# Designs tried in a protein design run: designed miniproteins, single chains, continued (3). Part 111

Each design is a single chain, and the fold is of that chain. pLDDT is the mean over its residues in the fold that is shown.

## One batch from the design tools (miniprotein)

Design m11854
Fold by ESMFold2-Fast:
Structure m11854 (fold): chain A 76 residues (1-76)
Amino acid sequence: SEIAELRNEGLRLVTELERADEVDEALIARLKEVADRLKQLGDTFTAGVLYSFLADVYERLLGPDHPLALEARALA
């Protein structure tokens, strides 16, 4: 199932980004692609969870008032 594969990939990316001390643009871009694709496939709940995590990563690394953090929070 494409949804099951994307969920598994999202979880792996979340785990990697939790350990990141600075913005890894490639991992972040892939997490957003995974969340966007899950949303397109109708798994809006899991997509929302991944967008929330993306917002948390941006807030931690760039600050809660950063444009990228605000945009990610709005998608969650």
Scores: mean pLDDT 83

Design m11855
Fold by ESMFold2-Fast:
Structure m11855 (fold): chain A 77 residues (1-77)
Amino acid sequence: EPLDLSEEELIEELLKEIDEALATLKEEKAPEWLLRALEAAREAAPDGVEAAYRALLRTLAEIAHDESARAVLARLA
C-alpha cells in the first residue's frame, strides 16, 4: 500500500494545473499576491494535495495582513 495511486495522480495533475495557471496568470498580468499564493502551493504539492492547499491558504492569510490586499480578501469572505 505504500503507493497511493489516487494521491500520486492528484499530485501530478495538481502540479500540471498550477504550472498552467501560473503561466496564464503571468500572461494576464494577475496580481503578485495571487502568483505568490500559487507558487507556494506548487512548492508544497510534492508533499501532498493537502500540503499544497495549506500552503495556498497560509499565503492568502499572510496577504490578509497587508492593507493593500485586505479589501480583495474581504470580498471573498
Scores: mean pLDDT 70

Design m11856
Fold by ESMFold2-Fast:
Structure m11856 (fold): chain A 93 residues (1-93)
Amino acid sequence: DIISQVSSMIYDFTGGTVSQSDIQREITTALSQLDPQTQQSYFQRFQTAISQGNQQAMVVITADMFDRAGINTPVSNIIRDRAQQIRDQISSS
């Protein structure tokens, strides 16, 4: 399903720094804390990133979702750190 694909893409991008199971659990928890309209918005963004094979976009979208859901765990912080590195790289050209 979408959550499994998202978790797999983040796992691959982070080089296994966090387990795929831990990523999937955090994503499931975050989604459960969001209203249905916001969940649908994130699913659309995930589907776009999946269709493009864009692992960097997936990491950034997931970190943004964790912020929206108020998730603050070691797993979420590792993903946030990777998202910040991506944003910094883009901003630096």
Scores: mean pLDDT 83

Design m11857
Fold by ESMFold2-Fast:
Structure m11857 (fold): chain A 77 residues (1-77)
Amino acid sequence: MMEEATEEVLKKLKEKGIEASREAVEDAVQGVLAGTSDEDIISYLTQTYGLSEEDARAVVEIAREVVEKLKEELEKK
């Protein structure tokens, strides 16, 4: 799940012209899976990886969408 979510998020970010490292995306996916608030994840990404608030928000939003979709797929198996 985490690797699949990370790859999908990276692909979507590239399509939108947003640059984020694999490590930043992995941390965002982990935060979403752990139930961390979007605001806390954004603050972590901006402080740790130097992402802008705009880019960090986009990473979190896409990570949430991807994680929710993958969770639904697992629940249907």
Scores: mean pLDDT 81

Design m11858
Fold by ESMFold2-Fast:
Structure m11858 (fold): chain A 100 residues (1-100)
Amino acid sequence: MSPFQKKVEQVLLTAMARIVALLDAAGLPEAAARVAELFSEASKQILENPSKAVEVMEELARRVLEVAREAGAPEDVIARIEAVLKEAIERIKEIMEEQK
């Protein structure tokens, strides 16, 4: 695995684990499972087209928040998920800048 791929995968795995834990703790295991699937698909898309990593992450963030809201996650849980996603996107942007 390239250093770029390793860094991106670490960001995705960390964000996924945090969001899944938040949804599981909120009693939403089906939403947690769906979020894990979305992260897996985003990881595959970034691997296939690394130049689109930020765009893929922004779309992932939209889809994850939609899943959480549709599942009825409390507002505080949604805010925490949004913070995790924002942090992950900023870290991916930083990694992408290091590749230029």
Scores: mean pLDDT 86

Design m11859
Fold by ESMFold2-Fast:
Structure m11859 (fold): chain A 69 residues (1-69)
Amino acid sequence: QRLTYNDGLLAVEELAASNPALAQLTADQRAELTRQVLASFPFADQATLKLAIQLYLQGASSEELALLE
């Protein structure tokens, strides 16, 4: 099933509870990150989405992220 924007935002907020780098992002920055990850993984489950967000935040390239299902 296709992920919604709210599914992506929830994943970012859950990760922000344990990751201070995400907690420091503005609402606009979190929205942009959510859009970029969902554009790459529109049909991923929430666990895969959270992994993609973490890898993207650590500077993983789009090619490296393509290794995720």
Scores: mean pLDDT 67

Design m11860
Fold by ESMFold2-Fast:
Structure m11860 (fold): chain A 67 residues (1-67)
Amino acid sequence: SPALRDGVAALLGIPPEAVDGVTGFRVSGAPGQPTHVEVTVDSEEAARRIREAAKGSPVRLTVHVAP
């Protein structure tokens, strides 16, 4: 979904192309804590891509691979 791609990209501060293969995401956090973004991707390649692109992002990223 373009909306899912754009949402994840905006949350991580990365280009939409870097979130290819994302099939789902959730956002959590509490006031005074870093935003936690959990993404599900369809491949290890997509997982590596998003981790590299999110390097330096102020959010906490967790990546789950579900082929």
Scores: mean pLDDT 80

Design m11861
Fold by ESMFold2-Fast:
Structure m11861 (fold): chain A 74 residues (1-74)
Amino acid sequence: AARTRAVVESWVAWFARVLPSMSLEEARQAAESLLAFVEAYVRQHVSPEEAERLVAEFRARLEELLAEHERALA
């Protein structure tokens, strides 16, 4: 559902905005917590098949943001 994606994308956008103020350890913990919220939220609002796709997509995006943050700190 487009609305479910938009809500999760708003959470990822918030994470990206706050990310520069976090240490790498804080960022990893925040990403893990955010992914747990994403999983819980999408499983309630979309089909199991769509939930698996969305969780995989957003996990990859969070991993990319963490990799960029790690490079920025180097």
Scores: mean pLDDT 83

Design m11862
Fold by ESMFold2-Fast:
Formats: sequence, C-alpha cells, structure tokens
Structure m11862 (fold): chain A 70 residues (1-70)
Amino acid sequence: MAEKKAQERRQKIREAYAELVTKKRLDEETAVKILEKKFGKLSDNLRRELSSQAAIEARRAAAAEAALNA
C-alpha cells in the first residue's frame, strides 16, 4: 500500500467530488458513481471521509460564491 500516494489520491477524489456536486450540481450518489467509474472502486472508509470533507468544503465554497455572485 502507498501511504502518501493514497492520501494524494484521496484529496484528488475529494476535489473531484466537490466539483461534481458544486459545479455540475450532481447528487452525492451520482457523483460517487461517476468517481467510481473514473477512479475505480471506493472503500467504505474513503466514501465516509469523502462525503464528510467534500460536503463541508463544497458547502463553504458554494456559500462564498453565492454571497459574491448575489
């Protein structure tokens, strides 16, 4: 197992998830399915971290953009 490469891949997946949810306005489940198609099978642990962290980051970015664009 690659420690640092796994962490980097997790961050890339989190960013892609946030982009799919925020920019493409896709459902969380749909975004995960797209990521699984592109990056491969996701672990339960990764899905939980992805959902929590990406949701927080995407929500924060969306709130900031909404405030700026309004």
Scores: mean pLDDT 68

Design m11863
Fold by ESMFold2-Fast:
Structure m11863 (fold): chain A 100 residues (1-100)
Amino acid sequence: MTEEVIRSLLRSAEEHRRQGEEAEEAGDYLRAGDHYEAAASHLEFAARLYEEQGDLERARRLYQEAAELYDKAAEYYEKAGDLERAERARRRSEEARRRA
């Protein structure tokens, strides 16, 4: 059951990463930020589930990847002029990095 939830979160994160890349290519910076933030959030949730299972190495790897995606979201929110969402995404990146 938990492994199915994790697999679903990882698939959703990959889909959001792909959609973020498409939005980035289209110059839709707000959509790019939203998708990268969603991808990061799903990876962070999967990391927490791995922590609960005692798989600390996979959890740390996913926290690091989530932090990188939150940084990307912040970059695109800044390009879109949404400084509040950019600051929030940077804060989430820092939180994820501390768990990595």
Scores: mean pLDDT 89

Design m11864
Fold by ESMFold2-Fast:
Structure m11864 (fold): chain A 100 residues (1-100)
Amino acid sequence: MEAAERAEEAGFEGAREAGKAAAKGGEEGAEGAYEAALKAAEEAARAAPGEAGRRALEGGRAAAEGARAGAAKNTGAGMAAGGVSAIGAGADAAVAGRAG
């Protein structure tokens, strides 16, 4: 349970930081959101060993790319979508940790 909770917490913290970076606006916000989300994915992977960590890293990287692309094209909607994706990646890692 603790490993899954740590992975979820790391993902959630990263989503919060990505949201703050994206809120600074435009292309600079997009880059900041990408970096914050990627860091969250790596921290979630370290917190959850094995399959949970692998899923956290894969999902988090996808979320980071989505956040960057979305923020660049459509600042408000892209930031919201990226944040939700980052939280989802953390939740997926937590589910994998509990199930396995």
Scores: mean pLDDT 60

Design m11865
Fold by ESMFold2-Fast:
Structure m11865 (fold): chain A 78 residues (1-78)
Amino acid sequence: MDSLFPEFEKLDEKTRNQFLGFISLLEASGIIPKGFEEVLKEMEKAVGRENLKKFADYLEKQGHKRAAEYIKKFLEKE
């Protein structure tokens, strides 16, 4: 948690905690949690698309490949 991008500190704590929980669940189960897309939309609005993309790259480097792939695919939508 202490290694998150500084821009993510601008998020509401509830939204940040939901996001981190969804990442953990996706990596453990391989199943996309219900509500993950809604949380990603809120994060994109708060921190911007580019910072969310950088965070996905960070997650991939840390071994969270499933979460990183899902976030990148989300960002490829309209």
Scores: mean pLDDT 74

Design m11866
Fold by ESMFold2-Fast:
Structure m11866 (fold): chain A 75 residues (1-75)
Amino acid sequence: MTEEELLAAIRAGAPEEEVIERIAELAAKEVDLPEEEIRRQARGVVLGVRARLGDAEAREKARELAAELNKTIQE
């Protein structure tokens, strides 16, 4: 799923869960990661795109994910 396909699905009112599954399916074909990790990353991408489309609730969720990531960053 490309960013344009993701935007089209969101505009069409597709359920968030369905969009996440499509991203996860495509990522699973390209990357050997556990399904849970792939789905988690797909959720982050969907939230980020929804936030850019002006969804205030998605913006708050994306901010929470960014804060958690910053808390766990270690080199």
Scores: mean pLDDT 68

Design m11867
Fold by ESMFold2-Fast:
Structure m11867 (fold): chain A 73 residues (1-73)
Amino acid sequence: SEEELLLEAAKEVGAKIETDPAGNKVITFPESGRTYSLGYVSSLLKSNRYATPAEKAFLDKIKELIEKKRKER
């Protein structure tokens, strides 16, 4: 699934993956220390929008890894 690809790519770029008390997946980026919902990160990738310039490199790397994994399937 796209969710599984996103989580795998985020882990590969060094992001911390946690589950909140409601069972939702959240992603923390190591450079900024900011935590985002899985859905928000997915929306940033699809809209080509980023939360901050500092996080753009992480989002671009995640996008590249997802596309690479899709081509391998």
Scores: mean pLDDT 74

Design m11868
Fold by ESMFold2-Fast:
Structure m11868 (fold): chain A 70 residues (1-70)
Amino acid sequence: SDEDKQTLIDTLVKLALSYKKMIKENPSNINTLKSSLPYFVYQTILDNIDSSDEELAKAIRELVSKQLEK
């Protein structure tokens, strides 16, 4: 359902912001977190590690929405 899709998107945005914070606090966490997320989410976090939280959240929403349309 659309509600289930929105819940998944919101959950992955929240997780991505949490993981970005963990990586910035300790860069060695990168190796630990790589196995915890789908590759496209993990890569988006790394591509936006120096971006604002708002920019990362937007990137995750756009990519997850695109993946769920398939």
Scores: mean pLDDT 77

Design m11869
Fold by ESMFold2-Fast:
Structure m11869 (fold): chain A 84 residues (1-84)
Amino acid sequence: SVADAAAEAVRKAGREGKSIQEMADAHTRGVRDAGGTPAQALAMGSYAAQGFAEVAPGRPSDAPLTDEEIEKAVEGARKGAEAA
């Protein structure tokens, strides 16, 4: 599904040590690459950014995430995708 592809893109970016903003960008790209419309990619990307805020309250956006934090970000991205 589009949500699964977006979640996998987020997981990959997180494991590569990307920032939360880069993970949000990866989510938007993952939606597009899975056949989502540009409007869906934009909306889902915004919701993914909101989900990432739950993972890293007060953390620098460039700080590496743990595997547990990456999986929480992936879950936030999936939830955001379902809301879009």
Scores: mean pLDDT 68

Design m11870
Fold by ESMFold2-Fast:
Structure m11870 (fold): chain A 56 residues (1-56)
Amino acid sequence: MIITLEDLKKMIEEAKKAGVKKLTIHVSSDTDEETINEIKRLAEEAGIEVEIKKVD
């Protein structure tokens, strides 16, 4: 199931509010590169380091 950008944005904002400095996000192996780049952009804007893991 593809996670929406709105859900990801909310998750990043909640992490920032909680003082989290690094997030590991698990995405489907079928997730497109455009979505991955958008996740990285949102995390960078929020000042959070993000590690994206593709899972089968």
Scores: mean pLDDT 74

Design m11871
Fold by ESMFold2-Fast:
Structure m11871 (fold): chain A 84 residues (1-84)
Amino acid sequence: MQEEIVKRARELLRKAIEYIKEAIKNIDNEELANQYLQKADQYVREAADLLRQLDEESRQELEPLINEVLREIEEFHKLLEEKK
């Protein structure tokens, strides 16, 4: 049960990262970039719901991916700010 939840959360977090990277690639197209961010946000929310079902040890296994999601989101906002 826990292993299946960890696997699903990992898949959702990886998809979120992919969509954030697509948003960054399309930074010059604000509408498209925002659509990719909305998809990423949906996957992050689903992953967060699964994380609430996990014990502390299983949650710690996902911490590197969670930190990667946060870094990618920060990079997107930084690039968007530089574009004005």
Scores: mean pLDDT 82

Design m11872
Fold by ESMFold2-Fast:
Structure m11872 (fold): chain A 68 residues (1-68)
Amino acid sequence: SAETMRLASKLLQAIADGNEEETKRLREELSRVLSQESVDSIIAIGKSDKEVALSAAKTLDTLAKEKE
């Protein structure tokens, strides 16, 4: 859903920014709508490389907007 894509985008941005409080909050919120495996995969992407995390966040934000 567009909501899930926006939350995932925000989580990736928070990880890239080193914002531990927002990362924890968004992880918990995503865990209500996604499987643990999916949440862990998003976090792994976020922690792999800052530029990769920011690029993925931008892509998800764009996809959420395309759904209108």
Scores: mean pLDDT 81

Design m11873
Fold by ESMFold2-Fast:
Structure m11873 (fold): chain A 86 residues (1-86)
Amino acid sequence: DVVLSEEERKEKIIKLLKENAEKLEKEIKELLKEGKITEREAKLALRILEFIKNSEDKEVLEFLEELKKKETLEEAEKLLEEYEKK
């Protein structure tokens, strides 16, 4: 049985997100088209994927750990703006 450590699991998730970014972008656009998410939610999700694609794994990990602490869409948007300014 293959058991991954928490750190190995996080690294694997980041790699999967980067490798599947185009598929995830298409899925987000489809959800928006179907009316299952708002335009604001879709815009934020697409910006997060772009950040993940263009950033180093360590920076992505730090961003995702901080994002987990955000309870509102506005807080998530503000966090992303801070990381985009670096």
Scores: mean pLDDT 79

Design m11874
Fold by ESMFold2-Fast:
Structure m11874 (fold): chain A 80 residues (1-80)
Amino acid sequence: SLEEFKKKAIEDLKKEIQRALDAGLTPEEVFELIKKKIEDIRNELKALGYDEKTINKIVSEITKEALEYYQKLLEEKRAA
């Protein structure tokens, strides 16, 4: 389902963000990684035959969740 796709994409992206921060990537490098992953997700949804309105909604939701998670990790890193 589209909801299961969204959940998996968010969890996979969160894992990649965590790994990137743990590996010592800069904020700029992490941001570029997020951008690339979001584009990959967009292209996968297009390949699956979803319309632009649906793609834009799901990509927006995934992007928001990923950026909120990244901000949370940055705040935790600064507090440590």
Scores: mean pLDDT 85

Design m11875
Fold by ESMFold2-Fast:
Parts: sequence; structure tokens; C-alpha cells
Structure m11875 (fold): chain A 83 residues (1-83)
Amino acid sequence: AAAAEEAEREARLAQMLADLDEVIRNNPDPAIRAAAQLLKDVAVLLKEGKITREQALQLQREFAEKHREESEKLAAELEEKAK
């Protein structure tokens, strides 16, 4: 990928991590905060190259299947911030 695309991906990842940190700090639902923390931990591991993209997607999918309500609420929170 071009260097500009890599910089854009890094900026998007940094913004996502900032949005997750805001949810972890400010969301009144402890289950949504826990979901945000897990997603942040997975994103950090992916950024550090400790897991593959396939492993990250599998972990996110398994979490979403087990914790569907919390995952849907977190997704709605992140989507509202992204609009």
C-alpha cells in the first residue's frame, strides 16, 4: 500500500482507540465498557502484530455471538460517533 494509505489506516486506528477509551471512561453500562475494553485489547494486539487479522476477526465474531446485546450496543455507540 502507498505510504498515504498506511498513514490513513493509522489515523483511523488511533481514532477508533480514542473512541473506545471514551466509551470505557464515560459509558454508564459496565457491560458495554467491558465490551469496549475487549475490542481495544484485540485492536492493540493486532497493531503490535501479536495476532493476525483472521485471529482478530474470529475473536470479535466469537465475542459478538456470546455477548450479542453488548456487542450491538457498542457497535451503535461507535457508529453514532463515526457519523
Scores: mean pLDDT 74

Design m11876
Fold by ESMFold2-Fast:
Structure m11876 (fold): chain A 97 residues (1-97)
Amino acid sequence: SDEEKAKEAIDKMVKFVKEKSGLDEETARANVAYTLLKLYENKDEEGIKMLAEVFGLSEEDIKLAIEYVKNDPELQAMAEKARKSIEEERKKLEELH
């Protein structure tokens, strides 16, 4: 099913982020969910292509993953926590200048 393919794509992205960044699974999953929602909100077709290339996935797999996150309240909540953490870090860096 499309939902199963989307979940597999998200799991592959989470595993890749964990292995490359050293982040724990919850933080990696939150960052993946946030990135996917941001691509959707910005209608970022170039970002979808770049993400597909980085993770070794098709553009179609990324689009299915985006639709899955849009319909999953738990992933949306994780994405919102990641967004807040990123905003706080950005603000802290701006305050140092």
Scores: mean pLDDT 84

Design m11877
Fold by ESMFold2-Fast:
Structure m11877 (fold): chain A 69 residues (1-69)
Amino acid sequence: MEVDLSKVEELAKKLREKGYQEEADRILSRATEAARDMEAAHRAGDVPGFVAAAQRFKEIVEEAEKLAK
């Protein structure tokens, strides 16, 4: 499974346009790490690890959406 980062990349672009360059870079880094954790957990059959990583990814996206408003 490959996690779709398109939404996070769009949010990071909006953040950079608003002058939140450092926050955009941090959000992309954190989201990419969470996506890798999700992919690794999925491959290993680690359901608890996948759920935890997916929750982190969701929280990162929600934080980015709040900043992008």
Scores: mean pLDDT 81

Design m11878
Fold by ESMFold2-Fast:
Structure m11878 (fold): chain A 56 residues (1-56)
Amino acid sequence: SMIEEQEQKLKELIERYGEEHPKVLYQKAMLYSLKGDGLKATEYFLEAQKKEKELK
């Protein structure tokens, strides 16, 4: 399923970049959005944006 594909992608991103990387946090936000958890999706999206600004 699409959710299983996105969960696999999340695992690969964690292995490559670590749990706190913006790419991982954006992937978590998208995955929660797909699962219908809009609150967690928004929380991870905002955290991703904050971390991305710190790295650039």
Scores: mean pLDDT 84

Design m11879
Fold by ESMFold2-Fast:
Structure m11879 (fold): chain A 132 residues (1-132)
Amino acid sequence: MKLKVEKEALRELIRRTLERIKKNLPKEKWNEAAVTVLTILGTMFEDTELVGQLFREEAEKFGITSRVVRSAIRALEEGKPEGVYTALKLTKMNPLKNAIELFVKVAEEVLGEEAKERAKRAAEYVFGIKIE
């Protein structure tokens, strides 16, 4: 079952995640990290259109605006979260475990234990990557 959350809490989750990606990962990994996180968000949250809209707005502020990130955001805005994973595969990008670990920590900080557990389950379900 997918999580429903207030718009501003979801924006804060996305904003803090992108901020930590930019601070903690090398620039050449930012696009892979962003698409990794978008895939998890599209699996966790019921309102995928809202996720796509907020991610687009925040990613532009951080300068994470590559064509692959834009394509992944569009898939969520169109209600096709599977398109995010397809974009990741077609660009030969691999899901980044470090980005998943950063996102899981931010999810706990912003939305608590339930969001942490849902992020972990979403990552395992989509990527086969187990956190903790």
Scores: mean pLDDT 82

Design m11880
Fold by ESMFold2-Fast:
Structure m11880 (fold): chain A 101 residues (1-101)
Amino acid sequence: MKEEAREKALEAVREMRRLGEQDLSQPEVEERLAEEARRAAEYAEKAGVEEAAALARLLAGDTPANLDPADPEMRRFEAAGSVLAEHGFEGTLRRIEELVR
């Protein structure tokens, strides 16, 4: 259900925020942050929120397979990169929450 997917995406974002407050120089913390980011992307897609999924995939370190600038997925990835550059990690998490709610 879309509501369950939204709830799961928000749970993943809360965990990412918690992990971001930890020492990211520890490989286990960085790996878990990437796992939660992929989880947020999966559930954002299931909720039908493609912009939130793109933001979460960017935080996971994932890139689109197709680098064609005319591809809507690539355009969403570029927009996600702009959000991260302007607002940082926490601002990007807030944007995902706003889009999923």
Scores: mean pLDDT 76

Design m11881
Fold by ESMFold2-Fast:
Structure m11881 (fold): chain A 99 residues (1-99)
Amino acid sequence: AAEREALLAARRARLGGTEFDAEQEELLRRLEEQLRRIALEDGNSEEQAERAAEAFRETLRLLDAPRAAELLEELARYFEEQGHTETAELARRLAELLR
């Protein structure tokens, strides 16, 4: 636990971290809701879906804004290819605001 927390703190310091404003936080919440729904539709448990959403949020917070935007654009392409058009649009909108 302590070692993991130290590694996350070191990574955040190195990458600068991403701080979200109220508009970005609202888009992130909507995106997390869509990610939970997709995970459940794919046969994951509620606990697995929640862990995936938490891991996604934490990953974005550990990246600086340009890297977070790049990750969101990659996810948008993935979800669009899978037919999740609304999820892809939310990811692209959040990526644009982080530039």
Scores: mean pLDDT 74

Design m11882
Fold by ESMFold2-Fast:
Structure m11882 (fold): chain A 71 residues (1-71)
Amino acid sequence: SRSKEIVRGMSEIAERGALKLVEEAYKKGILTPEEKKKLVEEIRRLKEKGDIGGLIEIGVELKERIKKYEE
């Protein structure tokens, strides 16, 4: 249905955003290789469930960690 297509599209956008922030945090040395792996696995799990809120929350937390690192 159209509503399922919208949820899928939003989940894909949220997943991409969260993964981009994981990569940025890793490049800045904020995340260890193990922390990166665990976050990628969690992001994939949330996307599979269509948990858009969970994906956004991970993205916000990563963005806050990046901001604190740049202080």
Scores: mean pLDDT 83

Design m11883
Fold by ESMFold2-Fast:
Structure m11883 (fold): chain A 98 residues (1-98)
Amino acid sequence: MESALVYLREALEAVDEAIESIKNGDYDAAIRNVRRALINVERALEVSPYKEDLEKAIELLRQAIEAIKNGDFDKAIEYLRQAKEVLEETLKKLEEDL
């Protein structure tokens, strides 16, 4: 369970950095940060009982990358905010399990 907490904290940081990169017009950095979040969520998925919540976060992060690539930056931020909410709730559940 400790590994899942570390991965989710890294994913949350990456989502925040992706949102800031979009706001700053650095869309290449935004995509890299969303991919970093995806890797950490996928690692958390392997060791977490909250698989459905993490799968939803993965879907939202993938939709965010697609929105960035399509130039739909407002929609990308909305997907990233939704992913952040799912990840924060999952992190809270995991912290309460300790």
Scores: mean pLDDT 87

Design m11884
Fold by ESMFold2-Fast:
Structure m11884 (fold): chain A 102 residues (1-102)
Amino acid sequence: LEKVEKEVEEKKKKLEEKMKEAGKKLTPLEKVELEALEKGEFLRLLEEEGLLSPEFVEEIREELRRAEEELLELAKKDPELTTERILKLLEELLKKAKEHIK
């Protein structure tokens, strides 16, 4: 876990540095997007490193599949709220992933 967490932290710092170099001010929405990217990348790295059980990977895939239809409907009406919902979903999945890792 520590190895994966360090890699995600490094990528987040690089992204923040790029935003500063571009002279862009981060809006509240952009901050939520950055957090969603960080959580998603962490979850992907946990799967890639084989730290998640096959059963739990299937649970994550099923949860994402169910959420996909709802998020697609929401994205047509409210893109900002959609980003917040994605972040919440990723936070919940990451929390479950950490609880299932030995």
Scores: mean pLDDT 67

Design m11885
Fold by ESMFold2-Fast:
Structure m11885 (fold): chain A 81 residues (1-81)
Amino acid sequence: SELERLTEEMAQTLVKSGFSPDAALDAARSLTDLVLNGDIDSAKSMVDRIADYIGKTKGKEKAEQFRKELMELVDRMAKIS
């Protein structure tokens, strides 16, 4: 399904940002669940927390790049759910 594809794309994005595959998949599923429940504000807050973590490990420019990419994935999920 398109939702499964977006969840997998989100997990792959998180792996590229430095998450382990297991942590990335767990985070992607949590974000997907928040979107499916209509809790878009909590999903966006989770993306901000993820971006803060990326900033501590890979710097601010990488944090901003991944924040934007993850926010776009959240918005795409919200439109199809």
Scores: mean pLDDT 86

Design m11886
Fold by ESMFold2-Fast:
Structure m11886 (fold): chain A 94 residues (1-94)
Amino acid sequence: SLDSLSRDQLLALADQLRKEIEAKKAAGDKIGTGNKQMQLGNVYDALGDKDSALEYTQASIDAFQEAYDAGVDPLTSASNLLGSLTVKKTIERS
């Protein structure tokens, strides 16, 4: 799990995920963008950076909401939106 990674490994993963987010945005992949943002939120949660974790989880929610509103794979977008909302509530309660 992410909790088994060193701080340096988590920071390297965060850098890689930011690059992947930009690549997904450039490709117009709204669902892929949201997925990578949710992963980055989880990395910051593992780092103990709750503020950054919530920021990227919110960005993921926004990306999936945009995908859903645009009619992009509506069932997947709705499912992923509910998933990211659940993750955000879990981080807020921890």
Scores: mean pLDDT 89

Design m11887
Fold by ESMFold2-Fast:
Parts: sequence; structure tokens; C-alpha cells
Structure m11887 (fold): chain A 67 residues (1-67)
Amino acid sequence: GLAEGIAALERHLAELRKQLETARKNYDQAKADGDEAAMQAYQNKIDSLEEGIAGLERALAELRALA
């Protein structure tokens, strides 16, 4: 049902937000270490996670409007 769909998206959002926090921390560490290759890799991951989170937040808002 709708409630189960909302719960599933909320779990996915929580997982992506946790991954984003880890990627941000890893980016900051790479920056402190002067590791430009690692910074680029983590920035790409951050960008991908931010897009995924924004998409899921929009989908979740639409589903919540139906509840």
C-alpha cells in the first residue's frame, strides 16, 4: 500500500543521507591530505548522492500528498 511505499522511500533516503555524510567526511580528509584524485572521486559521489536524494525527496513529497 501507500504507507509501505512511503516507508521504503524513507529508508532509502536515510541510507543515501548516511552515504552522503560519509562521502563528505572522506572528501574533507582527502582535501586535508592534498589527494586531488580522491577529492575528485568523492566529489563525483557527492554529486550523484545529492541528485538521488533530491529525486527521492520529490517522490516522497508526492506520495505523502496522496496519503
Scores: mean pLDDT 88

Design m11888
Fold by ESMFold2-Fast:
Structure m11888 (fold): chain A 86 residues (1-86)
Amino acid sequence: AMEDVERAIKLAEEVAKLNPAAQPVADTLINAIRSALKGDPIENVRAAADAAITRLKELLSPEQAEKAGNLVREAADDAIRAVEKL
């Protein structure tokens, strides 16, 4: 469970590695994942991921936004599954 969350956080960090402009977006998603581990609703992780994908489309090229969006979706899905097992 904790190892699964750590993997989800690493996926979110990969978003920032695609383009430094995405760092605040990645940080917000990582904070939502960490908060869910502490008992915040998992719905907040989904909301953070949706907001991240929207922002990435504004900040990045279409090709980079699609790549980053896939990483965001995978990170959120992995984090939600990991938290649901706790």
Scores: mean pLDDT 82

